# Designed miniproteins, single chains: the designs that were tried, part 99

Each design is a single chain, and the fold is of that chain. pLDDT is the mean over its residues in the fold that is shown.

## One batch from the design tools (miniprotein)

Design m3432
Fold by ESMFold2-Fast:
Structure m3432 (fold): chain A 105 residues (1-105)
Amino acid sequence: SMEELEELREHAVELAKALSEELGIEVDLEALASEDLETTLAAVRETVLKAAEKLNIPLEEVENLSSTGGSIVRFAEEKKVPFSLVANLVQLSRIAKELERKIAE
């Protein structure tokens, strides 16, 4: 629904802002809030990539954690990264998956 899409965009903007402030990465907030889902998805994917690179975490590991429901606590401990940053990154990665699914429909 339109309401679900607006909620996903709002949540993506909030998560991207948190990651930007904590990691010092540049994020395109206008693209994240775009009414064009493909633009929003591209911006979400770029934010996830930049955050993963800054944390020195392979993007594939973030995507696997977000899809398999593995322990965020254990992952954060093993990577020596704050739990909140991993949790926000995984949530943003899940939003990318949901947007991808909605575009494919």
Scores: mean pLDDT 84

Design m3433
Fold by ESMFold2-Fast:
Structure m3433 (fold): chain A 78 residues (1-78)
Amino acid sequence: MEDEILKEVAELFGKSEEEIREMLENPRGASPEQVREDIRLWAEMHRLVKEGKEELAVELVRAYATGDKERYQKILEE
């Protein structure tokens, strides 16, 4: 499940699945709030996939990776 979404995201960025995961799990230079956001991202992504909203899950990860906080929040609100 996470492998499928990570593979799609990795292909979009031209990176490996492991590198995408490492970016999200790396707390270096991140505040505690940023770490909480990383956890929230994974939980919401899994939830969206579970609900059959794979396209929104991919868009959520893309918004997070590009630092577009407004887009990220709007996707969470649906």
Scores: mean pLDDT 67

Design m3434
Fold by ESMFold2-Fast:
Formats: C-alpha cells, sequence, structure tokens
Structure m3434 (fold): chain A 68 residues (1-68)
C-alpha cells in the first residue's frame, strides 16, 4: 500500500542533485538564478523521470562548468 520505493527514489535523486548544487556553490561560483532553475526542474519531474533526468542534467552542468 505505501510507496516506500517511490519516496526513496525521490529522496536519492534530490539528495544527489542537492549535493551537486552545494558542491558547485562551494567550488564554482554558481549564480542564484541557475540554482533556482535546477530546483524548479527537480520539482517538476516524477520520481522515475527524476532519476533518469538527473544523469543528463548532471552532464550538462559539468560541461557548462568545464567551459568556464
Amino acid sequence: MKKPPSKKILELARKLIEEFIERLRKEHEVTPELLEKLRKYIESKSPVELIESFGEEYKKLARKLEKE
């Protein structure tokens, strides 16, 4: 009846993205606007899509920071 897997998956995805955002803020000067866009993107996704999308979003961010 309960959906522990969905909750756990969502928490894992959010934790990974939050840690990535926090690391960017510490190691790279990320604008508040970029952080806000990332948070909105996370909140708009379903748990399954969040896990899948995380990989692609992570790659995009890594590429953008390499460009700096």
Scores: mean pLDDT 59

Design m3435
Fold by ESMFold2-Fast:
Structure m3435 (fold): chain A 94 residues (1-94)
Amino acid sequence: LSEEILEEIAEALGLMVRSVLLISIKRASPEQLRESAEKYRKLAEESSGLDKEIYELISEAYEAAAKGDNDKAEELAEQTSKLVKQKLLQEIKS
């Protein structure tokens, strides 16, 4: 596969993760959002490198949403999509 195709696939998967986060934020109660934030915080504590950063951003996005800060949650979801793309590209190159 060309590097361009691999980058497009990685970007599409990152955008799918962003979409899932935004759907979860829209549909979940504040209590469910806090539970998700705690789940991803624990995953971050058990992870390292880029995986840790991704889980930390997901946790922060859910926390922002639980507080009603939808603008911050959307920004964090966007940052998550970019790190997911980066992780996938690193795994492909390894």
Scores: mean pLDDT 85

Design m3436
Fold by ESMFold2-Fast:
Structure m3436 (fold): chain A 91 residues (1-91)
Amino acid sequence: MNLTVTAVGPTGQLLPLGAVASTRDEAIQLAIESTRRAVKLGVTEIYLSFSGTEAETRELAEEIVAALRAEGYDVEIVEVRGRTVLLRIKP
């Protein structure tokens, strides 16, 4: 599975945070680490871009949100567009 994580800056600029071509578990770990980095940078929105199907994207995005909430982040899915998911992180 491939995952690319991109931060959304306050003016809408896109800041690449990382990419992985790996297992589902490694994709979840990349999302956790990328969210930690985004929070340290003061970024409140991140894009997750996946390979695979739209159904697989939605399923993995929900698992990532659950994992981020377990780590203590207040996160929600704001938008799903095909294989790209926008997450909002509340401070």
Scores: mean pLDDT 76

Design m3437
Fold by ESMFold2-Fast:
Structure m3437 (fold): chain A 85 residues (1-85)
Amino acid sequence: SVAETFSEIVGLVSEAVAANPDDERTRALMSEIVDLALQVLEDPSKLPEFIEKMKKIYNLPGLPQSVKDKVKQIIELLEKLLESL
């Protein structure tokens, strides 16, 4: 469900922030991801746009590998959610 996927995303975001506690860039990006996830919770038609924005985040230069790994997991969750709609 969208709600279950949202819960999983919040968990992954929390892990990314915890692994990078003093990285303001990671905190800002994770906040953006949560905002996008909230938009999809309100309007599931925004899911493809959210996936495309996540792919752009994944390709940003200079991201810690721990952050990239969590972003990749979120993309995989969102793609599975899209297949189930």
Scores: mean pLDDT 86

Design m3438
Fold by ESMFold2-Fast:
Structure m3438 (fold): chain A 80 residues (1-80)
Amino acid sequence: SDEELREKAREILEENKEEWLEKAKEAVAQDPSLKEEDILAELVLSRLEGEALRYYFEVDTEGAAKILREVAKEFLEENA
């Protein structure tokens, strides 16, 4: 579900907070056309497993991608 995907994405971001915030900042510094929330969303997607991964690829890819971007943006705002 959307709520379960959102919760899992937040968990993954918190587990990797220091490393991934720095990685996203460095990526945008090298290419200003990139957005930090897009980098974080891709990193979260790379760590999704089981039912969350199946939801993304088999149930609602567009909706799931939007959730990952929204959670990443919220996470960035909380850590600004």
Scores: mean pLDDT 82

Design m3439
Fold by ESMFold2-Fast:
Structure m3439 (fold): chain A 61 residues (1-61)
Amino acid sequence: DEAAKEAEKRLQAAAKKGEEMTGVKLEVTAEKVGDDKIKVTIKALGVTETQIVKISEVTSS
């Protein structure tokens, strides 16, 4: 699904900006879990967090 991939790209861009500001590397992946929802996995400093967000919230202008 292109929408989920677009959301992942936007989240990765935000993570890269955060990395440049803080010096902490963030690895972000997105997996479609239904309709307009993705499961986002964020890895930083040996910690793994998962959140479910709407694709529209990530891809909105």
Scores: mean pLDDT 73

Design m3440
Fold by ESMFold2-Fast:
Structure m3440 (fold): chain A 91 residues (1-91)
Amino acid sequence: MEKIEEARRLKEEMVRLAEQAGGEEAKEFARVAAEAVDEGIRRGEELYKEGDFEKAEEEYNNAIDFARQALAAAQKLLDENQRRQLQKLLE
């Protein structure tokens, strides 16, 4: 399903950006956020298998929205890390 693929794509991109940002805080953020996206997808798949397509779609949409927010947060972590590295080079 395209919605599951979108949520997974956003999750993978989020984890990649958090790994590039580096540090224990970024690593922990990525772990917790990835688990939340995976849980949303799992709930949606269970509902879909039970024939509750409307609730399954709602869970997938929630997982996508959460993944988008997490991706934006990971990008901010990366931007802050790059800014700090640049300032250190100028000292």
Scores: mean pLDDT 82

Design m3441
Fold by ESMFold2-Fast:
Structure m3441 (fold): chain A 92 residues (1-92)
Amino acid sequence: SDKEAFEKARQEAHDAYARLLPLLKEAYERYPEILELPEVQSRLQEISALIERANQLADEGKYAEAAEVYRQVAALLDELTALIRRRLAELA
C-alpha cells in the first residue's frame, strides 16, 4: 500500500541519518570547519526542507508523494555522508 511504502521510505531515511550521525559527531569534535562549508550547510538546509515537505504530504494523506520525498531525503543523507567522509579523510 502507499502507506506501507511511505513507512518504508521514512525508515530508510532514518537509517541513512543514523549512518550520518557518527560522522557529524567526529566533524564537530575534530574539524568543526567541515560543518561550516557552504556545500554541507546547503545540503543540510535542503534535507530539512524536504523532511518538512514529506511530513506535510503525509499529513494530507499523500503517502505515495511523501514516500518519493523521503527517498530523496535518504539519497541526500547518503551523499552528505560521503561528502563529510571525504572531507574528514582530506584533513587526517
Scores: mean pLDDT 90

Design m3442
Fold by ESMFold2-Fast:
Structure m3442 (fold): chain A 120 residues (1-120)
Amino acid sequence: VPSEEEGQEILDLLQRGLDLLQELYEELAPLLPEEVANRVAEVLAQAQAALEKAQATDPKSEEFLELALQFASLLHEGLLLIETGVKENNIKLSPELQQKIDELREIIKKVADKINEARL
């Protein structure tokens, strides 16, 4: 069970992750196939809804950890869709976009690590 402070740190990381995925979507959607762009948009909508539920949930509860894990999984799905779309369509990323992808990956890892630690 996380402390209230740990719960807030998780929420802050999830919000940053969502912001990064949205920025990546806005920059890359015009370059991606419509099918891939639409799937990323669906993941973003689901992630936003999961974040809103997590924000309304007691940060010390198991329900909060389950919502945070669901959100992190959605961010990971969105990242994989973008990375696969970039690779399969030979899209050249700017250094700024590459940095955002790396930051999002690191945030997803940090959230997963914090959730696992909070469950011990």
Scores: mean pLDDT 84

Design m3443
Fold by ESMFold2-Fast:
Structure m3443 (fold): chain A 81 residues (1-81)
Amino acid sequence: SEAKRLLLEALGVIARALTEVETDPEVRRQIAELLRKAQEALDRGDLKGALEHLRKAAELVPDEEAKRRALELLEEAERVL
């Protein structure tokens, strides 16, 4: 589905930001936990649950460009859910 594609793209943007941008270890741990929950939701077909976990993860991303890109993808996903 288009929504699932957009959610996976947002997850990728957030995950890549954690590897390319230096992040506080505690914030990184929180984002990683939210990405894990999002992946579990996606694996179950719970697209709304995945969206909520990814939105929380994106809000914690310290890189402004990656955060903006992730939130834009998540907003598009919500429109097509």
Scores: mean pLDDT 87

Design m3444
Fold by ESMFold2-Fast:
Structure m3444 (fold): chain A 63 residues (1-63)
Amino acid sequence: DISNLENEINNIVNEINSLENTLNDLKKNGADSSTISDIESRIEDLRDRLADLNIELSRLVRS
């Protein structure tokens, strides 16, 4: 269902935005490199999932 897919995409986008804001705050406050790396890895995993979902959405919309 396109609506369910769009909702999942929106949820992931919101999570990425929240994590990017957290990452910026952590970098500004001098957090250690391991903490920064962990958040960056999580953002990358979510971006990869977002890309896959956008490809799926594109295929469904073109159908």
Scores: mean pLDDT 85

Design m3445
Fold by ESMFold2-Fast:
Structure m3445 (fold): chain A 81 residues (1-81)
Amino acid sequence: ALEAYREAAAAVAALPASTPDREKVRALAERLAALGATEVAEAVRYGLLAEEARAAGREEEAAKYEEKAYEAFKKALEKQA
């Protein structure tokens, strides 16, 4: 369980560089939520929203979503510890 959370966390952290395919990222988030990893799924969702806001030139909004994604990640790791 913890290893799956860490793999998901690494995947989300590498999102901007490792995969431009938002469908694959959403599918990962759905699978994690089904496994009870709701905080990791929420981090992925906020990460996608941050990238969409940044692409639209809304950097302040993107920064807020990045903060939410980071906090969700921290909660996921804390919950599994």
Scores: mean pLDDT 65

Design m3446
Fold by ESMFold2-Fast:
Structure m3446 (fold): chain A 80 residues (1-80)
Amino acid sequence: MEEARELAEKVIEVARKHGMDEVVQYVREALEGTPEERVRAVQKALRLIHEAYRAGKVSPEDYRLALEFARAILREVGEA
C-alpha cells in the first residue's frame, strides 16, 4: 500500500513536468475506489504514458517508473 503511494507521487511529478494532466488524474484514481475502478484508472494512465513514450515525449526511465506503479496497484488489488 505505502509503496504504491510513493510510486504514485513520482509518476505524478513526471506527468506534471510533461503536461500530462489526465495521467495525474488517473494515477490519483488508481489509489482510491473499488478494485475495478483502480484497475481501469491504471490501464488508462499506462496507455497515455505508453503513447507519450512511443512519441519520444517521456524517457525510458520515466516509462519504467509508470510500469512499476501499475504493477504495484495490480498486485495490491489482486491481493485485496
Scores: mean pLDDT 82

Design m3447
Fold by ESMFold2-Fast:
Structure m3447 (fold): chain A 71 residues (1-71)
Amino acid sequence: MKEKEEARRLLEELLTSPLEEAQALNERILKEDKRKAALIVAVGLIEAGLITEEEAEKKLKELEEKRKAAE
């Protein structure tokens, strides 16, 4: 789960950074890697207790497969 670990690091960086720096980092991630941005949101939702890790992984995988099918 390399991408999930990276997303968690980025989430931690966003939460510990000053608001302006966190906003700039978030915008960069969104522009450069939408998959990573989605994963960061998923990790945040898991930590908030709104979804399970297993559910988040299934939804992310389904989204990725759907994108590949649309290519």
Scores: mean pLDDT 70

Design m3448
Fold by ESMFold2-Fast:
Structure m3448 (fold): chain A 82 residues (1-82)
Amino acid sequence: MKLLSLEELEKEIEELEKEAKELEENKEKIEERERKLKVTNLLFRLIALRVEAELNPSLSEEELEELEKRIEEIKKKLKEIL
């Protein structure tokens, strides 16, 4: 499997941030069951991205820390929506 570049990882995180924001803005309009399913799917995608970033030998320690911080911010937002 081809490892994602830093730019590709950042883009995937931006997409997750967008989806989390949309879900937060529309939480009152979405049924609880559907909302929980969407949150769960986003959480699994975040876990997969985190593992991919941690296993990526091309990332510096600073780059990894920055990505990890963004991932934790998204997790916190998703936990509040749940």
Scores: mean pLDDT 80

Design m3449
Fold by ESMFold2-Fast:
Structure m3449 (fold): chain A 78 residues (1-78)
Amino acid sequence: AAERAIEGARKAKEFALKSKDPGGQQHAWGAAGNAGRGSTDPEGKRAAYEAAVEIGKNSKDPFSQKAAEEAARDALAA
């Protein structure tokens, strides 16, 4: 349900912020994108989108920023 996607996105964002490295952030945006893809609830998809965007904004690596943007778009795919 939406609650699981929201919680997954929240944990992914927390992990990314604590990792401070591109590898950790890559795992986090992937998890956020997956949470959105697995959710049929708009709130779950929105939470995943927001988490992926936030992870991307905090990344210093262009690859991670691009991948986070792709994950954000993927999270909103219906």
Scores: mean pLDDT 66

Design m3450
Fold by ESMFold2-Fast:
Structure m3450 (fold): chain A 85 residues (1-85)
Amino acid sequence: MEELAEETAEGAIEAAKGKEEGDGTRYTGGALRAIGSALDAGIKGGSWKSGAEAARKGAEIAKEKGDEEGAKLAEKIAEGFEKIA
């Protein structure tokens, strides 16, 4: 699950950078990677809660890397999973 949290962080950071640079392809690719990694965590954990936990951990990793906008995107993904759970 640590690997999926890290993938979620990297995807969210890529999406944030794509948005900042006006690169729609990078934004979409990063967002899909982040959401896909959180979804995979939910599937492997057997619950939407596992997806939310991976996205929350991804937000922490993004903050540790100094990417506040990536962290915000990962937090929004976690909120989406928490609303479904």
Scores: mean pLDDT 81

Design m3451
Fold by ESMFold2-Fast:
Structure m3451 (fold): chain A 74 residues (1-74)
Amino acid sequence: TEEAARLLVEGRVKEAVELIKKYGLDLDEVLKAARGIIDQMMKDGEPPSRISALRSRFSDSEKELKKLLKEEGI
């Protein structure tokens, strides 16, 4: 779960999809974990501009993730 969430935050959507499929991970739990990573980065003192950029990229990654999972019949 945590590794798939980390890959998703990094924009490595295809690799996140492969982990979700391989381990039968819950999509909602992966998305919650990814949001938790971004929240932790904010607590660790990342600038608001960096957090905004990460949230924007994560939104795009979430959209692509959902598209790829739908193509796989999930």
Scores: mean pLDDT 76

Design m3452
Fold by ESMFold2-Fast:
Structure m3452 (fold): chain A 91 residues (1-91)
Amino acid sequence: MEEERIEELRRRIEELVERFRRLAEELEAKATPERLEFGVLAGVARIVAAVAETTVESLDLEELEELVELLERQIRKIEENREELERELEE
């Protein structure tokens, strides 16, 4: 029961970390001296991914559930900021 739930949450965190890494790579590809904000967002994505990956093995069930919610919230914020920056370049 608890072990299966922990394994499920760890898998979900692994998937979210992969999403952060992919997003960081996409943002880094768009970063230039004139578009420094893409580089900053990429840096945030990499830091969040690294912290999640290094801490996941030491977290209990409650902490893992909280981490999933935090990661999902942060990925949405970064994706929204990326979309806003891309819109500014179009206009």
Scores: mean pLDDT 82

Design m3453
Fold by ESMFold2-Fast:
Structure m3453 (fold): chain A 73 residues (1-73)
Amino acid sequence: AEYVIGGISLPASANLDEVVKKLKSEFPSITFGSWNTKNGKSYALFSVLASDAAALTKAVQKLGGSVKLAGSV
């Protein structure tokens, strides 16, 4: 199966633990790197199945976050 890597950002209003649980439940293929906070926002690198990338991006956007895809692994 093809994976993509990317960066995710979440707004300061997001509960990080709850968002991570939700995304792992909805997208079982997702793996997060270390979470970092800057200017109130949370950031992580992730990998996910390429087939899930579009749905993940939409889910994150609904939470007020953003996704940037870096490439395939």
Scores: mean pLDDT 82

Design m3454
Fold by ESMFold2-Fast:
Structure m3454 (fold): chain A 77 residues (1-77)
Amino acid sequence: MQKQVEELLARARQAVADGDWAELDRLAAQAQRVLAIVNAGIALARAQGQPVPPYVDLLLQTAQEILRLYEEAQRAA
């Protein structure tokens, strides 16, 4: 799980460095979908007083970071 998350983030950083907007757009779309699903699950868990597993937080943080990189790349272009 963690290694796959780091690999996905590395792909986003490389796409920014390469100016690969098609890859960045795909990664941003995936990140948005992951955020929507994960946030819905987190909201439900918190409403029930359940703890959020650490891997879910890692997924959320990674998706947010990919979107941040995408936004920064858009500003640089």
Scores: mean pLDDT 76

Design m3455
Fold by ESMFold2-Fast:
Structure m3455 (fold): chain A 73 residues (1-73)
Amino acid sequence: SRLKEIEERIEELRKQIEELEAESLEELRKRFPHLTDEQLEVVKHSAIGLLKAAISFEEELKKRIEKEIKEKL
C-alpha cells in the first residue's frame, strides 16, 4: 500500500540520519577533500537538516492519506 511505502521511506530516512550523525569528520573529508573542517561540519548539519525536512514531508503526506482513508470508511 502507499502508506507502507511512506512508512518504509521514513524509516530509511531516519536510518540515514543515524548513519550521518555517526560519521566522523575524517570520513567526510574523504568524500569532500577540498573542504575545511568548519565547512565539513556545515555540510553534515545541512544534510541532516534536509533529511529531517524530508521526514516531515513524508509524515504530512502520511497524515493526508490516513485522513482520506478514514473519510471513505
Scores: mean pLDDT 82

Design m3456
Fold by ESMFold2-Fast:
Structure m3456 (fold): chain A 69 residues (1-69)
Amino acid sequence: SDEVERLSKRLMTAPNLAEFERVLRELLALDLDEEERQIAIRALQVVADSHPLPEMRELARRGIERLRA
């Protein structure tokens, strides 16, 4: 959905930890179908692999775990 793509883009471009946490909470509150879940996981994987802040990478990894549960 457009909302999932918008939130996924915001996750990848979040300027700080607080904004990342806020956007992730909004995304996790949505009733995601399988395709939407995969879009979110791909965005979180980009953050987990490449973000300069270790804390942001760790939150992204936890987000992936929650979406796969």
Scores: mean pLDDT 85

Design m3457
Fold by ESMFold2-Fast:
Formats: structure tokens, C-alpha cells, sequence
Structure m3457 (fold): chain A 77 residues (1-77)
């Protein structure tokens, strides 16, 4: 719960552009190299710094992985 709460707080502190980046990342299927690819793309599309884009993409990926794990637990019941 604390990890989910921290993710929710971190997301709420993002700029509107970074929230869009995180939302797009949260809809993806994570794989090796995808974070760097999405961060680079989002930096160009939204005019974000590489660090701001990478941070937002990382939050979206963390949220996606958490949701996948929670859904897997529910389906096992």
C-alpha cells in the first residue's frame, strides 16, 4: 500500500505534460529498452527535458507493473 500511495503522490506532483507521458507508459507492455524509447519520444513530442520525460515514463511503467500484479492476484482467486 505504501508503494502505491507513493506512486499516486509522485504522479500528482507531475506537470500536465508529464502526467500524459505517464498515462501513455502505463498503457504499454513493458520490455527491455522500451523505457528509453518512450522517454525519448515523449521528450520530443511534449517538449520535456530528457530527465522529466524519463521520470514520467518510469512512473507510468511502475503503475502498469503494479496494476498487472494486482490483476493477477484477483484472477487467481
Amino acid sequence: SSFKEQLDKDYASLSPKQQKVADEAAKSRPYGGLLAKLASKSAKEYGLSPGDAAYATSLGFARRLLDLNENSLKLSS
Scores: mean pLDDT 76

Design m3458
Fold by ESMFold2-Fast:
Structure m3458 (fold): chain A 68 residues (1-68)
Amino acid sequence: MSPLEKRLAEAERLRDELRAQGDDRTAEHLDSAIRTARELAARGDLELALQVLDGAFQWVDWQRQQRA
């Protein structure tokens, strides 16, 4: 798998986990980032696609810290 494919798979798993836990708001944010990253990848912006996913993971981590 390419780095982007691997990161997308990780993001999709996290999204599904968040939905299963009832954290729909965080899951929606991550799903939006996944969609944006796929659109960027489709037009060849692979670096920006990875940056979008990395930003979304950082935001999810920040949200979890705010709830602790």
Scores: mean pLDDT 82

Design m3459
Fold by ESMFold2-Fast:
Structure m3459 (fold): chain A 63 residues (1-63)
Amino acid sequence: SEELLKKALEAAEKRDSKTTLELAEELARQGHYEDVLAVANYAMELGDYKTAGEILRILIETA
């Protein structure tokens, strides 16, 4: 969902790892795997490697 992706990217930018992970899990549950990867890549660009790693784990475990 475009709205979920937008909220996940906003949470990542704010360094709100809890909200970012909850939204990434919801995107993965809905099958939006490209959006999950986009959130992980954005977290890495922001230097939040821990959150990015946790998002990638969600992607691997769900896909």
Scores: mean pLDDT 85

Design m3460
Fold by ESMFold2-Fast:
Structure m3460 (fold): chain A 71 residues (1-71)
Amino acid sequence: SEKRELVLRLIALKIRKIGLEYEIEIIKERLKEGKISEEEAEARLARLEAEIKELEEEIKKLEEELKKLGA
C-alpha cells in the first residue's frame, strides 16, 4: 500500500539522518582533540549539514503525503 511504502521510506530517511548527525558529533570531537583543522571541520560540517537539510526536506514532503492519506 502507498501508506506502508511512505512509512517505510520515512523510517529509512530518519535512520540515515541519525547517521549523519553522528558523523557531525565525531567531527566536533576530532576538532576539540586537535585531530583536524578548523578549515577541514568547517568543510566537512557544511557538507553534512547540506545533506541533512536535503533529508529534512524529503522527510517533510513524505510526512505531508502521509497526512493527506489520513495517517
Scores: mean pLDDT 87

Design m3461
Fold by ESMFold2-Fast:
Structure m3461 (fold): chain A 95 residues (1-95)
Amino acid sequence: SEIERRQQQLRDELDQIRQTRGFVYAVQYLMDRIDQLSSQIHQKFSSNVDIQKQVNGMMLQAYDYVKEASTNPSKADEEFQKMVDIAEQLEALLL
């Protein structure tokens, strides 16, 4: 499906970034992508309060995951995967 293809593309891109530029850069790149997706959803669904509220909730979760990934090495990979899950959910809302 289109969703599965976009999800795989994101995962491949993040893996490449993590291998070539490291974990911190991958986290920054992913958060920038999440911010871009959020902005696109707010623009596309400007009149849909429920979707905007959902997206705002996901953004707050993403910021918490960034903080935990940066401050807790034992959870860094788990929290990064939760950020990937947020990006995938946001991408699905645009499709």
Scores: mean pLDDT 87

Design m3462
Fold by ESMFold2-Fast:
Structure m3462 (fold): chain A 60 residues (1-60)
Amino acid sequence: GDVVLKSSEEGAELQLKVERERAAKLDPETAAQMIKAAEEKKEEVIKRGRESAERIRALR
């Protein structure tokens, strides 16, 4: 079950890094919004990965 969580964490971290790099080339206001959205998305992906791992154990 933990493979799904680990994959979600790695993917979210890579996506956040890409978004931060892109945001650095934009205006400060847009950059701040993109970074905030990317961080919130990372937290949601990790949360969903954790819930999915628990559900997979329960459904089998």
Scores: mean pLDDT 73

Design m3463
Fold by ESMFold2-Fast:
Structure m3463 (fold): chain A 75 residues (1-75)
Amino acid sequence: MEKEIDIEVLEAFAEIYLAIARYELSKGNYDAALQSLELARKVVDEAEKAGAPADTVQRLRDAINELEAEVEKKK
């Protein structure tokens, strides 16, 4: 039997945290954006451990890294 937490649910949580980070960044709330990105990264790590496809994991990590770079540039 697979884990109680579905990979699709973890992917959805990562997307939600990415959306929150984009919103906070647009508001100038850099600390809140970084906190949401950290949560997204942790969810992506859990998805990888649960057996999420490598291309999905890489795509989500790339999105997180891109947003972190945008926050760094605006500090």
Scores: mean pLDDT 82

Design m3464
Fold by ESMFold2-Fast:
Structure m3464 (fold): chain A 67 residues (1-67)
Amino acid sequence: MKVFEGVDLLTGEKVTVYAEGKEAVAEINGKKDRVVAHLGDHEKTLLFTSSGRVILVEASVEEIFPP
């Protein structure tokens, strides 16, 4: 399991992202929210959660979700 620090773009709150293989969960103020989609480049990744949050992580897609 990998751990990343991100930011909720809607609220500006700190987010902890837990990634394992092709799955990830975002934790914001003790609330867990499943990542259902992602969009990123070689520097940054946007993670979209099941509740509709958008999380910015300063890491590539390949760092979060290895091939």
Scores: mean pLDDT 82

Design m3465
Fold by ESMFold2-Fast:
Structure m3465 (fold): chain A 73 residues (1-73)
Amino acid sequence: SSQQQVVKARFRVLAAASELWLHKERGIYTDEQLRETLELLRESRRILEANGDTRGAKRAQALIAEVEEALES
């Protein structure tokens, strides 16, 4: 259902925030793993936007930008 897709996308965004934290603060999350996180975040943003979750889509886009910055350093 659309509700299940949105819930899963929201959980993916929360997981991505934790994965970015592990990369930046603990050094135990690799650039390769973070690139996988980026792909999943982009998919989650599309799902949230398509289902009218503007706040969720905005959070996903902010994390996409942070992950992209982390991969450029």
Scores: mean pLDDT 85

Design m3466
Fold by ESMFold2-Fast:
Structure m3466 (fold): chain A 95 residues (1-95)
Amino acid sequence: IDVEEVRRIFELVVKNIAEAETEFEIEVAESLWLMAVSITIQELRRAGKDEAAARVAEIADRTVEALKAAETKEERAAIAAAGAEEIVRILEEAA
């Protein structure tokens, strides 16, 4: 798994949330964030890194619940960024 490519995708998605002008644009960016996480989990499982995959899934679940509770796009961008940073750290540790 290319950790730098995953980081770049997460950075782009977080920027898209922060710069969004409509709720629909935020929802699209959040969907892309979840898609990147799903692909990451699949790649970890294919590599036999089931424990790392489970940790990434746990972070994703917590991030989704936090996003549902958030009221501003700034909060949602910060939540998505925090989740992405934890995921990238797990990927670096798993390498």
Scores: mean pLDDT 86

Design m3467
Fold by ESMFold2-Fast:
Structure m3467 (fold): chain A 66 residues (1-66)
Amino acid sequence: MSAEQRAAVARYLALAASPDELAAALGASTLVQIGAPEAVPPLRRLAAEGDEHQRRAARYALAQLG
Protein backbone atom coordinates (compact mmCIF):
# COMPACT_ATOMS: atom_id res chain seq x y z
CA MET A 1 0.00 0.00 0.00
CA SER A 2 1.03 3.67 -0.39
CA ALA A 3 2.72 5.69 2.38
CA GLU A 4 -0.43 7.84 2.58
CA GLN A 5 -2.63 4.76 3.09
CA ARG A 6 -0.26 3.41 5.77
CA ALA A 7 -0.36 6.79 7.57
CA ALA A 8 -4.17 6.86 7.35
CA VAL A 9 -4.47 3.29 8.75
CA ALA A 10 -2.12 4.17 11.64
CA ARG A 11 -4.03 7.40 12.37
CA TYR A 12 -7.45 5.72 12.40
CA LEU A 13 -6.17 2.76 14.44
CA ALA A 14 -5.05 5.35 17.03
CA LEU A 15 -8.54 6.92 16.90
CA ALA A 16 -10.17 3.47 17.33
CA ALA A 17 -8.03 3.06 20.49
CA SER A 18 -9.18 6.48 21.81
CA PRO A 19 -10.90 6.68 25.23
CA ASP A 20 -13.50 8.91 23.50
CA GLU A 21 -16.44 6.83 22.21
CA LEU A 22 -17.11 9.05 19.16
CA ALA A 23 -13.41 9.05 18.17
CA ALA A 24 -13.26 5.24 18.54
CA ALA A 25 -16.36 4.83 16.35
CA LEU A 26 -14.97 7.24 13.71
CA GLY A 27 -11.63 5.40 13.65
CA ALA A 28 -13.27 2.00 13.24
CA SER A 29 -15.74 3.12 10.53
CA THR A 30 -12.99 4.87 8.54
CA LEU A 31 -10.82 1.72 8.64
CA VAL A 32 -13.79 -0.17 7.14
CA GLN A 33 -14.05 2.45 4.34
CA ILE A 34 -10.31 2.13 3.61
CA GLY A 35 -10.66 -1.67 3.54
CA ALA A 36 -7.09 -2.25 4.71
CA PRO A 37 -6.50 -5.93 5.69
CA GLU A 38 -3.40 -4.89 7.68
CA ALA A 39 -5.80 -3.25 10.17
CA VAL A 40 -7.27 -6.67 11.08
CA PRO A 41 -4.57 -7.91 13.54
CA PRO A 42 -4.48 -4.68 15.64
CA LEU A 43 -8.32 -4.53 15.55
CA ARG A 44 -8.46 -8.14 16.83
CA ARG A 45 -6.19 -7.14 19.73
CA LEU A 46 -8.31 -4.06 20.47
CA ALA A 47 -11.49 -6.21 20.43
CA ALA A 48 -9.89 -8.53 23.03
CA GLU A 49 -8.04 -6.01 25.23
CA GLY A 50 -9.68 -2.60 24.82
CA ASP A 51 -12.29 -0.91 27.00
CA GLU A 52 -16.04 -1.38 26.33
CA HIS A 53 -16.45 1.21 23.55
CA GLN A 54 -13.13 0.27 21.87
CA ARG A 55 -14.16 -3.41 21.84
CA ARG A 56 -17.54 -2.50 20.33
CA ALA A 57 -15.95 -0.33 17.61
CA ALA A 58 -13.28 -2.95 16.82
CA ARG A 59 -15.86 -5.77 16.60
CA TYR A 60 -17.98 -3.69 14.23
CA ALA A 61 -14.96 -3.01 11.98
CA LEU A 62 -13.88 -6.68 11.98
CA ALA A 63 -17.40 -7.81 11.00
CA GLN A 64 -17.42 -5.38 8.04
CA LEU A 65 -13.86 -6.19 6.90
CA GLY A 66 -14.66 -9.92 6.73
Scores: mean pLDDT 79

